# Designed miniproteins, single chains, continued (5), part 24

Each design is a single chain, and the fold is of that chain. pLDDT is the mean over its residues in the fold that is shown.

## One batch from the design tools (miniprotein)

Design m16813
Fold by ESMFold2-Fast:
Structure m16813 (fold): chain A 98 residues (1-98)
Amino acid sequence: MEEKLKELEKLVDELKKAIENGDFETARQYAEKALEVGEEAFLEAIRQRNPELLDKVAKYLEEVADLVEKSGIDPQLAEEFRRLAKGARYAAERLRER
């Protein structure tokens, strides 16, 4: 899990750099990879029943969604990130209810 969170952090940084450089094709590729890694991290956090990990995953997904949305590279991809992040937040809340 720690390695997946570090990979998400790195992908967020690479995405920011690609957007700043106007390389929207590379930015989209980093965003698509971040969604894949984010989905894997979400499922692992669910398996571990760890609300703190779910919140950390949600934070990175929300950051990618914001970057993709503001840059206009893929509005549908941004919505996928927001949906997954919302799911992670909801799962974390449900785990904390007990």
Scores: mean pLDDT 84

Design m16814
Fold by ESMFold2-Fast:
Structure m16814 (fold): chain A 81 residues (1-81)
Amino acid sequence: MDELIEKLKSQGFSEPIAEAAVELAKEENLPEEELPRIAALIWFTLRLRGLNPDDPEAIRELVEELKGRLEEAEEEVGNYK
């Protein structure tokens, strides 16, 4: 668990984003290789909504929203790679 968080942090994600990505990936039964993609999805969604991607409260609220609705969130990000 901690190793996955440190790996995401080494890729430039903040600790709250890294923790959120690991939590969401476990909830959705996604493989470890998808963690950077999930972290990027969380970060881009926060930015699209005008929220601070380093705000732990905003990140936590988004993770709860995305549980069971990950596909809908990917559609919201849409044209952003």
Scores: mean pLDDT 75

Design m16815
Fold by ESMFold2-Fast:
Structure m16815 (fold): chain A 92 residues (1-92)
Amino acid sequence: VIEKAAKLLGISPEELEELLKKMGEEELNALLYSKLKIKNEQEPSEEIKELIEELKKKIREAVDKEELEKMMKNAQPGTKEEDIEVSIILEK
């Protein structure tokens, strides 16, 4: 799943995993939809939607582990998550 998604984004699977940690699932999903929509000039095909859905599942697994580590350290700021949320609200 990650390999297919990374190929669609034009990056390596390792870079995609790093993006999952930084961007979060909502922003990454929006990025994928934006690129695919522009490419197809229409709504994404069901195959592409399925890849995005599987990628979301992978993101949730990765996020759960990262959240546990963040809570353990209790020193990392949640600034980026708040910025993403605000950005989504403003776009809406």
Scores: mean pLDDT 55

Design m16816
Fold by ESMFold2-Fast:
Structure m16816 (fold): chain A 83 residues (1-83)
Amino acid sequence: VISQLQDLLANVDQLSVEQLIDRLQDIAANLPKDPAELQRALDLIRETVEKALALEKDPQQRLLLEATFGIIEMHIWAQLHAS
């Protein structure tokens, strides 16, 4: 997962928003169980989305990226704060 996220971040400028969302959803389906790795995954996902948003000018595509990240962030946050 972490290596996949690092590769995604390195190549975000070469991907369409649709391709990026598909890859983020695939990664979100295979999140690590370790809290430290899960936090690292969240940080990398956040960096990837922020970089994509800086490159994307279309408001609709930006909204789709933000919505996708919001859902993933919520799931990771809930898992990190589970007792």
Scores: mean pLDDT 79

Design m16817
Fold by ESMFold2-Fast:
Structure m16817 (fold): chain A 68 residues (1-68)
Amino acid sequence: SSAAEEVIKLLEEGRIEEAVDAFKKLLESGMSILDAGRILEAARKVSDEAYRQVFELLTKRTKEMVKK
């Protein structure tokens, strides 16, 4: 999606805090797991810190989705 592409662009530009904030909002809005995985892959290529933050948000969201 275009929204996921914008987050990836922010990561590639080194705007990590903005990318993480945008990613969090998109996850809360029902972003697909495929788009979230794509963002995680981009974060890993940029820095370990960006990867860690994106991975933690994705992991927390996934756990929330399986809680009943």
Scores: mean pLDDT 80

Design m16818
Fold by ESMFold2-Fast:
Structure m16818 (fold): chain A 80 residues (1-80)
Amino acid sequence: GDELLARLREAIERLIAATEAGDAEAAYAALAEVQALLAEILASGDAALIARAEAIAASAEPAIIAAGDKAAAQGVKDPR
């Protein structure tokens, strides 16, 4: 699981950096990578690995939520 946890940390760091830069596209790309890695960790069924991943995600949760909200707001286009 060490490789998955290292990848998760790297993806979260990219997500935070993109959020701080105001780059919604880069933030969404990093968020998608975080979500894919979390899904893989959850699919492993390894409770210890899942707990470590949850701890990593929880520490970055405010920045992740902010990135998601900002990206969603900028992605909303009414074609009318």
Scores: mean pLDDT 74

Design m16819
Fold by ESMFold2-Fast:
Structure m16819 (fold): chain A 90 residues (1-90)
Amino acid sequence: SMEERKKIAKEVLVLADKYGLSLNAKFLAVTFILNTKSEIPDEPIPLSYLTSPEVQALYEELKKIFEPYYPDKADVLARNFAFNLAAASQ
């Protein structure tokens, strides 16, 4: 629901602040989460693409946020968000 998407967006923004992510990364995350037409990828980004310990920690925290709402897709979402949000913050 939109109410659940808003809760997820808020939790992801708190995490983005904790990890010092850019305003562009925050905008990307909120836009994706609130867009009801956003498709969850079938294939996750390989763990080898999460090249830093900070990005790996971000992935683990994102997975915990997504698991209650998307149990079957939490890993895919967390990998893709961690990779893309880190890339947008460079």
Scores: mean pLDDT 79

Design m16820
Fold by ESMFold2-Fast:
Structure m16820 (fold): chain A 93 residues (1-93)
Amino acid sequence: LKEKLIELLKEIDEALKLPDPEEARRRIGELEREIVELILNIKKEELREAEESGKDLKIEATPEQLELLKAVDKALEAIAEGKLEEAIKIVEK
């Protein structure tokens, strides 16, 4: 799990370096969704349906899943500041 999260964080860091801001934003959005799917162990179809219906998936998440989601949010902030190594450490613990 952590290895896959680190891979996705590295892909987000690379996406931020894209010269087209719209392409970067689209790719980052897809990668962020993939992270949520991975942590919550849900399928793409289920995530899309929840987004469309306004269902709060966090209500059904375990405390461990919520903690990991918070760690990823913190890691994404570090990547936005250009601190990929710090982001990786946040997820690894």
Scores: mean pLDDT 71

Design m16821
Fold by ESMFold2-Fast:
Structure m16821 (fold): chain A 72 residues (1-72)
Amino acid sequence: SSEEIAQAVVDTVLSTHNITRITEENAASAIHLLKGLLSLVSDPEARELAIELFLSRVEPELREQVRAELLA
């Protein structure tokens, strides 16, 4: 399902960086990997869900900046 693909993408980013949250210190690397993984996902719904799930793991003060970066 789109939800399972989205969760797998986000879990891969978090586990690759050995982190549970996206902070100012790890955001650039995590965003880079997320963009790479999303380019391999053909399902638009799964991509949108992965972005929302990823953003839920981002520190609140960074969410608007990260959302803008992911949608560029």
Scores: mean pLDDT 87

Design m16822
Fold by ESMFold2-Fast:
Structure m16822 (fold): chain A 97 residues (1-97)
Amino acid sequence: LKLTPEQRERDVKDAEEAAIGNAKLAAEHADDPQKSANYFTAAGLQITAVDILGGPEKAAEVARKAAEVLREIYEQTGSPKAKEMAERFERIAEELA
């Protein structure tokens, strides 16, 4: 992708924040399967953007952070969807590293 190093660093940080934010929203909307699935997909696309821009190790780090947020929500709410989403991001992190 044709970006300056400065723009690439900013885009990686923005994608990381968006991945974590969308993962949190997916869990918060777990009772709405369509909305939750849309946010989960958005989080996954942002992790893909981190992989393309920042490399697989950075993408694995972001996936682990998203999983951690989802695990925390599971502990607070008992939501089985939050646990399932956390496990999916943990698997993505393992595959990227």
Scores: mean pLDDT 84

Design m16823
Fold by ESMFold2-Fast:
Structure m16823 (fold): chain A 64 residues (1-64)
Amino acid sequence: GPAAEAGRKAGYEAGKKSNGDITKAINLGRQAGRKAAEELGGDPRVASLAGTNGAIEAAKEVKK
């Protein structure tokens, strides 16, 4: 849904700032996803998970 998509996009952007650090990406993605859901009135747990996944993807791309 919209909250999950917004969370994933926010997490992906936050993950780019991790400079390939997976642990940092997970924490940044979780927070970015949750915040995106709060602003949209969606489920923060779903958006937090989507944000974490997006951030990990971005961190892997930076590491390569």
Scores: mean pLDDT 77

Design m16824
Fold by ESMFold2-Fast:
Structure m16824 (fold): chain A 75 residues (1-75)
Amino acid sequence: LRGTVVSAGDGLAAVRLDDGSLAMVGGADLAAAKPGDTVPAIVFKDGKAYKGTATVLKGDGSVGSEVEVTPLEEV
């Protein structure tokens, strides 16, 4: 799922996905990320939470960066 970073900081960063779902990423993990880097994410989809990953496609992890989010495991 592709998405855009809408909030970023040392705590949690919020990502809005193209399907209207939300993901949360560690703010420090995202701030250290470069294009091509993959960081842990929690994805909220269909009323469930999933552990997953976010891969930075474009940007430096700040607001406006483009990411690809992959849900892996329901929590």
Scores: mean pLDDT 80

Design m16825
Fold by ESMFold2-Fast:
Structure m16825 (fold): chain A 93 residues (1-93)
Amino acid sequence: LQSLIDQLRAILDLLVEAGKYADAGDIQKAIDLIKQVAQQLKKLGLNSMAKDIERNLKELPQTPLEIQKLVGAAEVAVSTLLVSLEKELQKAQ
C-alpha cells in the first residue's frame, strides 16, 4: 500500500509538471508528460483512469486551456484516490 501511495504521489508530481509546461505554452511537453502519467497508471492497474486520460487527450483540442483542464481533472482523480489509500494505510498501521 505505501509503495502504491508513493507511486501515485510521483504521478501527481508529473501532472503538476505537465500543468506548468501547458501554462508556459509548451503543449507537446505537457502532452508527453500526460501520456507518461497514463502509462504509469496502467502499470499500477488503474486502467480505467489511464484510458479516460488518453481518450480526453485524443478528443479534446490540444490548447493550453484544454490541457490545463485535463491536468486539473486528473489531479483531482489521483488526489482523491491518494486520500482514500492514505486512510486505509492508517487503518492498517
Scores: mean pLDDT 81

Design m16826
Fold by ESMFold2-Fast:
Order: sequence, then structure tokens, then C-alpha cells
Structure m16826 (fold): chain A 55 residues (1-55)
Amino acid sequence: APLPDFSGLSLAEMVAEVRRLVARYLAEGPDNTEARRQLIAASEALNDKLLAEDA
């Protein structure tokens, strides 16, 4: 399955998505490769958005 598109999300929406993916990863078990991949992608997108925000 393709990775979700995070480009249209606000910072708050991205935080909510990361939180949901963490909960899913923990519920489905640590060896869930798809959940891990989605969580990594979401975390990278969140980090990029945080770095792009001006003070």
C-alpha cells in the first residue's frame, strides 16, 4: 500500500496521525512491517514540517 500523503496536513493533524500510528504499532505488535514503515514516514514528515516552520 502507498504511504499516506502528509503534505496537506496541519502540524496538529500530523501530530494526531503520528500518535494514531504509534498506538496501532503497539497494538498490532513490534514486528508489523507496514505499521513501522508508515510510522517512520509520518515521523520524517512531521520533523520536516517542524524544521520548515519559522520562529
Scores: mean pLDDT 71

Design m16827
Fold by ESMFold2-Fast:
Structure m16827 (fold): chain A 85 residues (1-85)
Amino acid sequence: SVEDLILEFLNTHKEYLLGLLASHPELRELLETDPRALARLLAGQLPQVSEEEAQALYDGKLELPEDPFARLVHELKVYLLLQQR
């Protein structure tokens, strides 16, 4: 499922994400205590990022957002795009 792929991403990049989410203590706490709930929350945000935006980010035509949560959603959309190969 999409949630399982997101959960794999969260577990693989946990140290990076704890740093990224330092300014979002509720999300950081979910990453540590209930990463599946965070994966479900992130899955609900994926429609906000188009496949065209994800492709442009991958191609280096757009920069990632500075907001940590928006950045995470965009990085996940790129990750999932690559998993569809």
Scores: mean pLDDT 84

Design m16828
Fold by ESMFold2-Fast:
Structure m16828 (fold): chain A 80 residues (1-80)
Amino acid sequence: MKEELIEEAYKRGFELGEKLANSGKTLKQVYEEAKKEGRRWAEEYRKTYGLSDEEAELIQRAYVQGAVEGASKVLYKKEK
């Protein structure tokens, strides 16, 4: 169950990163937006599933990592 939450956070972050990069956002802007959204998701998951602060931080990190990777995939393709 915890692994599924981390995987879901990564996938949602990846989708956000691709969407923001496709709309012309920079990697820095994607990172800043992903930090806000990832924190919001981590707090909701912490409340819903009774996660520890460490587990909530893993959710936020997975979301941010996904967003950066999603944005990078789009941005690297556009530079060509």
Scores: mean pLDDT 80

Design m16829
Fold by ESMFold2-Fast:
Parts: structure tokens; C-alpha cells; sequence
Structure m16829 (fold): chain A 110 residues (1-110)
């Protein structure tokens, strides 16, 4: 559906922002590069798993809302771990995650 395509585009945009911010964190914290790369890989796995799940679900369904809420819970936990190495990057990621949540909520309210 159009709603599903728009949701997937929002997830793709967020994935791009995450990549940029964590790559900057790796450059700033070269001694933590392996840990930050592992967290980036985990965030991408969460986004990709969610994208596949959303593509198979009915727009506006309880299952879709549950999948979105589960994604935000998992991403928040991973961002908290990034904050142990780079608090400024974690704060920037939280701002982007909040923007993603607002955009998804607005889209599902249509």
C-alpha cells in the first residue's frame, strides 16, 4: 500500500541518518570502533527486521502498531548502549528516533 511504502521510506531515511552519526562517533572514538560498529550492525538489523515485518502487515493493524513499538524499544536500548561511548551521538540519535516516531504516528493517523 501507499502507507507501507511511505513507512519503509521513513525507515530507510532513518537508517541513513544512523549510519552518518555512528560513523562520526567511530571517527571520534577510534578505541571504541569495534563496539560502535557492532551497535550500528544491530540497529540496522532491527530496522531491516521491522521493514520486512511491516511489508507483510495490514496498515493500521494492531500487529503493525506492536511491531513499531517493539522496534522503538529495541532502538532505544541500543542508543542507550551508544551513550556509554559517545553521549553526544546518543542524544543526536534520540532526537532522530523521536522525529521518526512522530512521522510514523502522523502517517498512521491518516
Amino acid sequence: SRTTIRMLMLLLAFSGEVDVLIRQAIKANPDKAAQLQALLDQINAVINDTAKTLASLTPGSAAMRAAIDAMFARLDALIDQIGKYDPATAAALRARLDALRAALDALLAE
Scores: mean pLDDT 89

Design m16830
Fold by ESMFold2-Fast:
Structure m16830 (fold): chain A 66 residues (1-66)
Amino acid sequence: MADEVVNQAAIEAYKLAREAGLSQDEANRVAIKAANTAQDALDAGMSPEEALRKAIEEAKREIERL
């Protein structure tokens, strides 16, 4: 289900942010952004797998900017 992909994107992005040394608050912001990116991708007609990959890729770029 779409909700599962959005939740997975948030969880994986949070873990990546915490592993990169970001605070809990910063990791939560990255996770929320990843969830929104996944939802937007699904709404745009991307497959669940493509939406997840895009969300994680953008989360990694966000972490590198912080």
Scores: mean pLDDT 83

Design m16831
Fold by ESMFold2-Fast:
Structure m16831 (fold): chain A 70 residues (1-70)
Amino acid sequence: RSFLSRATTFEPPAWMDEATLAALARFAGSDDRAVQSGSLAPVLEALGRDPELARAVMAYLIREYGIPEP
């Protein structure tokens, strides 16, 4: 529930288009993460290096795509 406690409008970075966000939401909600990680590897690497961006993106995915909180 903590990710949604700051209900602000978050605009994804230009390099994260709608297809990338939908793929991340599917990856986060899936129990078979390994199968879906290949095309998302560079995105996951970038998020791993920026924990604040990763939190903002996760909050956005929870709000817009309804993925469960981690």
Scores: mean pLDDT 63

Design m16832
Fold by ESMFold2-Fast:
Structure m16832 (fold): chain A 72 residues (1-72)
Amino acid sequence: SLQLEIDASMLVMALSILLKYDPEVSTAELAEYVEGLKSIRPELRAAALAAIRAAASPEAAFDAVVAALDAL
């Protein structure tokens, strides 16, 4: 649905902003941030968390989140 795509885009935008303002951010910190986003749909949060936790770096985590959300 359009709302699902909007929610996914907002999550991607939030992660992009975190990486921009804190280039030293860790994958654990990205996961903690996403875990705290109670307003986004549980399925989007779960997919993003799984992608982040499997990633080797914050940049890889961002790419993995984008891919995981695009697959939904």
Scores: mean pLDDT 81

Design m16833
Fold by ESMFold2-Fast:
Structure m16833 (fold): chain A 95 residues (1-95)
Amino acid sequence: MMTVELSLVVKDKEGKEIFSFEAVVRTPEELEEALKKLEEGEKKIKELYEKKEEFTLEGRIVTEDGVVNTGKATIKLNEDGELYIESSEAYLPEV
């Protein structure tokens, strides 16, 4: 039976955490709650885009088999005051 651990962290340009979410998903109800929290994170990200504020996004997924998937994205302002993805990284363990 598969248990999934999820986390999402959004930090401002100063490195301050503005949104964080962690969940352990074992049931359909826990999955629904996790999806609702991820939707709240999306709303925060949309607010940052609308306000032209820089941020970093970090995500992590851990399966019952101990497989760890991590992702990180850094969003910055260009010279025209528009947000762009400076870097994005996804780590998948070697099999």
Scores: mean pLDDT 73

Design m16834
Fold by ESMFold2-Fast:
Structure m16834 (fold): chain A 102 residues (1-102)
Amino acid sequence: MEELKKRFEELAEKIKEEIERLRETLEKLNLLTEEEEKTIDEVLELIEKLLKSDLEEEQVKKLIELLEETLEKISRNGLGGTLAVLPELKEKLEKILKEIES
């Protein structure tokens, strides 16, 4: 668990950076909807909560689901190239979740 928490902390920093970069890109392109902004805010809030507490399986699952929603909504707008790093970070979260479940 201690090693998983450390791996999560490193991954969470990268996810925060990419999500913040994504928000800025969407704002510049005038593509940031109220729903997308809300989803991004929920991702950032959940990451902050998980950084301050123990890794709870249900909260990690919720973070993965929110990232999938964010990716799906944004890929519909043809921004797949901008999101190349987020799918890799999501895959690393799924590996952490699998180790928590084991």
Scores: mean pLDDT 74

Design m16835
Fold by ESMFold2-Fast:
Structure m16835 (fold): chain A 80 residues (1-80)
Amino acid sequence: GALEKALELYIEKEGLPPEEAEELRAALEKAKETPEWMLKNAEKHKVYSKEEIEKKYEEELKKLKEWLIKEEGIPEEELE
């Protein structure tokens, strides 16, 4: 997906060693699991709707995309 592509571009640009690159990839995979856990907990406790949790996740992904474009200089077209 777009996040995985952005991470690979960042790793290539920075010339990260394989060990550090694998840690970042593992962190991204963990982050992708967080919304599912949040959705299950929201349903159980009725604190947020499923739609509200999904919207918050999308907002955080958008912020990450904007950060990668501005700070890392990744072209916007590469994140589409």
Scores: mean pLDDT 64

Design m16836
Fold by ESMFold2-Fast:
Structure m16836 (fold): chain A 88 residues (1-88)
Amino acid sequence: MITLKGTVVEVKELEDGTTLVTIKLDDSEKAKELKVGDKVEITAENGKKFRGVIEEVRFTEEGALVTVRTDKRAAVLKVGDKVTIKKL
């Protein structure tokens, strides 16, 4: 299974009660193994886990950014939080 570390750069609550979490990945090369539609688990530093689906993968000058559509509970995440993403 693929596991990646990253930092939360955006948290957006949607009108349907889902949360979009955008994470900057520490390893842009490993990020190439992630695809739109992949099921993932986000683990926060405090051990809380959130399951979701990759909505977008972007490669920028700043590195690889992945946007995960997850549940309303993930709105507790903050910009700057360190997280681990595991591909399910």
Scores: mean pLDDT 83

Design m16837
Fold by ESMFold2-Fast:
Structure m16837 (fold): chain A 61 residues (1-61)
Amino acid sequence: SKMEEIAKELAKELGISEKTALGALKAFQTMPEDVARALIRKHGGLNDEQIEKILEAVKKL
């Protein structure tokens, strides 16, 4: 799927797992942005720069 392709590209770019990238993309699609950001920081271990790149990718979905 397009989401899985984007997750794979983000994982390579950001140096994170495809599972983490996919989870973050889904969080931004299913939750309020502030809640998704907090969850991604806590469970994904992502910094603000990585989170912003994932949010930009969501806008292309």
Scores: mean pLDDT 80

Design m16838
Fold by ESMFold2-Fast:
Structure m16838 (fold): chain A 75 residues (1-75)
Amino acid sequence: MVPEYHPELQEAAEEAVRVVQELADQGKLDEARSLGRQAQELLNAAKEAYEKGDMDTFEKLLEQLRELIREARAA
């Protein structure tokens, strides 16, 4: 059985949405839009990699998404 990675990707997606909302509320609209676009691109790529069984690419994309969120929160 393949381990379920869907919950981790879902948690990262939910955190990205929260950070985008926080940035927008702070008036950082350009940063919010940039994060939203980049997060969506990484989420779509990670889902495609998972569906194809490319776990190495999936894990790399998930880590890139998590790093993007961490950097946005630090700004």
Scores: mean pLDDT 78

Design m16839
Fold by ESMFold2-Fast:
Structure m16839 (fold): chain A 95 residues (1-95)
Amino acid sequence: KKLEEAAKLAGEASRVADNAARQSTDPEARKKLIEASKYASEARDALLNGDIDTAIENLEKAIRYAKEAVDLGAPGAEEARKLFEQALNYAREAK
């Protein structure tokens, strides 16, 4: 898969996480989703600059925070997690 496809997916995942954070009534879940969105956005920028290793590291962090939000029962967190994992797979394939 191409770096451009990975970057687009990371950007989409960041938006999904941000929307889930805005809809969350749990402050803990909201904080986790905001962190996930931030790391996905940083991963997108890294992919656009060809820095695949930094993108992989940031996507792994985004997945960790999204999983924590899933454990807290946040709506939309599981969708964000799946998108982050797809972006990570594309980033790894782009090496």
Scores: mean pLDDT 85

Design m16840
Fold by ESMFold2-Fast:
Structure m16840 (fold): chain A 105 residues (1-105)
Amino acid sequence: ALEEAKKLGKELLNAKTAEEARKQGDKLIELAEKYPKDLEMLITMLRSMIKGLLNAKTKEMVKVLKEGIERLIALLEENFPDNLEAQIEVGMGLIAIGVADLLYE
């Protein structure tokens, strides 16, 4: 699962349109929901989506990536509430969303 997550994350970062980002993002979320207790995979996915969000050039891409990040945060909070590494990554995701909202409002 982790190797597939890394591949999909690279494809997400290479997405040039909101439609491409949605396709790769949806596959990442589907994989995350199949393996919601794989901490390394979820963190790897979240980091890829955060990087994608900060590099997004359109409101449509921001919306897609923000939705994916929010879903991954929910999975990390649900499955790893007492894990310090997971909660730090959640915090970074929330900061990235806040920055994107300021830039595209």
Scores: mean pLDDT 86

Design m16841
Fold by ESMFold2-Fast:
Structure m16841 (fold): chain A 83 residues (1-83)
Amino acid sequence: SISDEAAEALYKGVKEAGLAAGASEEEAEAHAKGLAEAARNASDEQQLALADLLLEEAENGKELTEEAKELLRKAAELIRESV
């Protein structure tokens, strides 16, 4: 499973990305928590695939702030270090 540090980074990055895309605080929080919990229970293959998707979103996401992009990259790094 991913580390607590990786799960926290994923939560923060996804929440900031959601807020940047126009989600409400409640929607961004719920989505970020759900994804972090799903990642904790995912297989190593699924976790690595998630890290790749986070990096793609950080590079190509039109509505993301630089802060959100940096948080998503950090989450991807920590997930890769955890598997």
Scores: mean pLDDT 82

Design m16842
Fold by ESMFold2-Fast:
Structure m16842 (fold): chain A 89 residues (1-89)
Amino acid sequence: SIDDTVDKIVNLILNGKVSDAMGLIKKFIDNGGNQNQMKKKLVSKLSKTNPKLSQSIKNSPSSTPITKIIFEYETEIGIEKLEEGILKT
């Protein structure tokens, strides 16, 4: 079901397996899955564990791919962590 797929995606994100999570999202959409339904379920399930990512998905236009949102989020977090590391040294 879509709920089982979303739970697997959330668990992959929680374990730092973001590339695998993005692969599952892409596979779901490529197989005719409803992107906006998946967005709503991801927003709900991520709200407690990753509220910043949940909010990014919630605030995205309905046409914006979930994989693009996750990629942009991970890129931003990676840059922020690098900037913190540079400022600390």
Scores: mean pLDDT 79

Design m16843
Fold by ESMFold2-Fast:
Structure m16843 (fold): chain A 69 residues (1-69)
Amino acid sequence: IDEEKLEFIKEVLKKVAAGEITVEEARKELKEKGIPDDAVLDVALAEAREHPMTDEEIERVARQVLEAL
């Protein structure tokens, strides 16, 4: 369950960083998967949008979002 959510968060963050989806679209997709729209998620999505991220950085940020719930 958590592993599926982690992979989904990682995929969404990668799409935001690549400019494939907007922060608002990412937020909707995550909410549909039961990931709450909170301040930790907002910061994570903003970081993905503003800075290029490695796969390692995306995984670490995605884990932070999961831990915050």
Scores: mean pLDDT 76

Design m16844
Fold by ESMFold2-Fast:
Formats: structure tokens, C-alpha cells, sequence
Structure m16844 (fold): chain A 93 residues (1-93)
């Protein structure tokens, strides 16, 4: 494996870890009444899309399609960052 492949695998792990943490935060916010069911559902759907893109990136990496995998990881990262920013705004209420 190339150094580039290793760095993309590290990005994949980081994205999946962040999705896991954010899902747990959303569940806690919902339980505490700090977020509506509709807001929680929208955020969870966004994280599900990020996980789907991360899975596509993993499959592309296994095929040696490095540039396509990077594009999928960039899309997944953007979704995770948007969700994290929204959660941060809710916590600042």
C-alpha cells in the first residue's frame, strides 16, 4: 500500500469516529429536550449519508481508485462538519 492510501484510511477512521460521537450527542440532546424529533431525524439522516459516502470510499480504496475515494471522503467530511457545526450551535443555546 502507498503512503497516500494509508493517509486516506486514517481519514476514513476519523470520519467514522466523528459520526459515532455525533450520533451519541444527538441522542443525548433529544433525551434532554434540547433538540426536536424533526431536528434529530434531519441530523441523523445527514450522518447516515456521511457513513454511506465513507463506505463507498472504503470500497474505492480496495479497488485502488485513490482519487475517487478522496472525493467521497471529502463529501463525507463536509457533511460531518456541517452536522458538528449545527450541534455546536444547539449547545450554545
Amino acid sequence: SSREETLLLARLIAIRSEVFILRRIIDKLKAQGLISDEEAEALMAQLDQAESLAKQAEDLLKQGKIEEAQKKLDQASDLVQAAAKRIQAILAR
Scores: mean pLDDT 89

Design m16845
Fold by ESMFold2-Fast:
Structure m16845 (fold): chain A 71 residues (1-71)
Amino acid sequence: SSRRQQLVAAAFELVQHTLKLLDDPSASPQQIKDAVRQRARELIERLRLSPEEQAALDNLVKGLEDRIERS
C-alpha cells in the first residue's frame, strides 16, 4: 500500500514536471526528453526501484517522449 502510493505519487510528479517543461516555449523537444530521462534516473536511485518497477517507469517515459514529439 505505502509503496504503491509512493510509486503513484512519483509517476504523477514526473508527468506534472513534463507538462511544465512543455509550457516553456524556449525548450526544444530533445531538451524536454533529456530532462524527463534525467528525472527518471533520479527516481530509480532515490526510490531504489526493482527491475520490474524500472520497466514500468521506462514504459511511462517512452509514452511521455512520444507525446513530446507529437506536440
Scores: mean pLDDT 85

Design m16846
Fold by ESMFold2-Fast:
Structure m16846 (fold): chain A 60 residues (1-60)
Amino acid sequence: SRDKLIEELEKRAGEIVREYQEVRDTDPARAAKLLDELTRIGLAIGHLRRGDFDRAKEYI
């Protein structure tokens, strides 16, 4: 289940990166929020890779 959750988070991160590229020049406030969300997803994946599911859930 950890690997499936990481796959779902990586898919979401990819979607956020695409949206960020679309809005970065037109909506800086939205772009900043997307970068913040991407950072949180990265932290969640890091905790999942260490086996800490409870800590990971705090970021998603």
Scores: mean pLDDT 85

Design m16847
Fold by ESMFold2-Fast:
Structure m16847 (fold): chain A 99 residues (1-99)
Amino acid sequence: ADPAQIDAEVHVALAEIHVVLARQAVEKGDYESAIRALRVALEHAERAYQLGDKEGAIRVLEDVIEVAEKVIKASTDPNIRKEAEELLGRARELLEKAR
C-alpha cells in the first residue's frame, strides 16, 4: 500500500510539472512542445489512477483538458489541432472513469 501510494504521488507530481511546461509552451506559441508535455502529463495521470490516486489523477486531467482546449483555440495548424483533440478525448475518457 505505502509503496504504491508514494509511486502514485510521484506520478501526480511529474504530471503537474509537465502541465506547467505545457502552459509555458502555450504562452510562447510553441504548441508542438505543449502537445508533447500534455502527452507526458496524461501518461503520468493514467499511471497515478492505476496506482489508486483517483483524486490526483482527476486534478491533473482537468488541467490537461483546460490546456488542450487552449491549444485547439489558439493553433491554426491542423496537425496540432488533431493531436490536441485526441489528447482531449483521452483525458475526458479517463476523467469519466476516475469519477
Scores: mean pLDDT 87

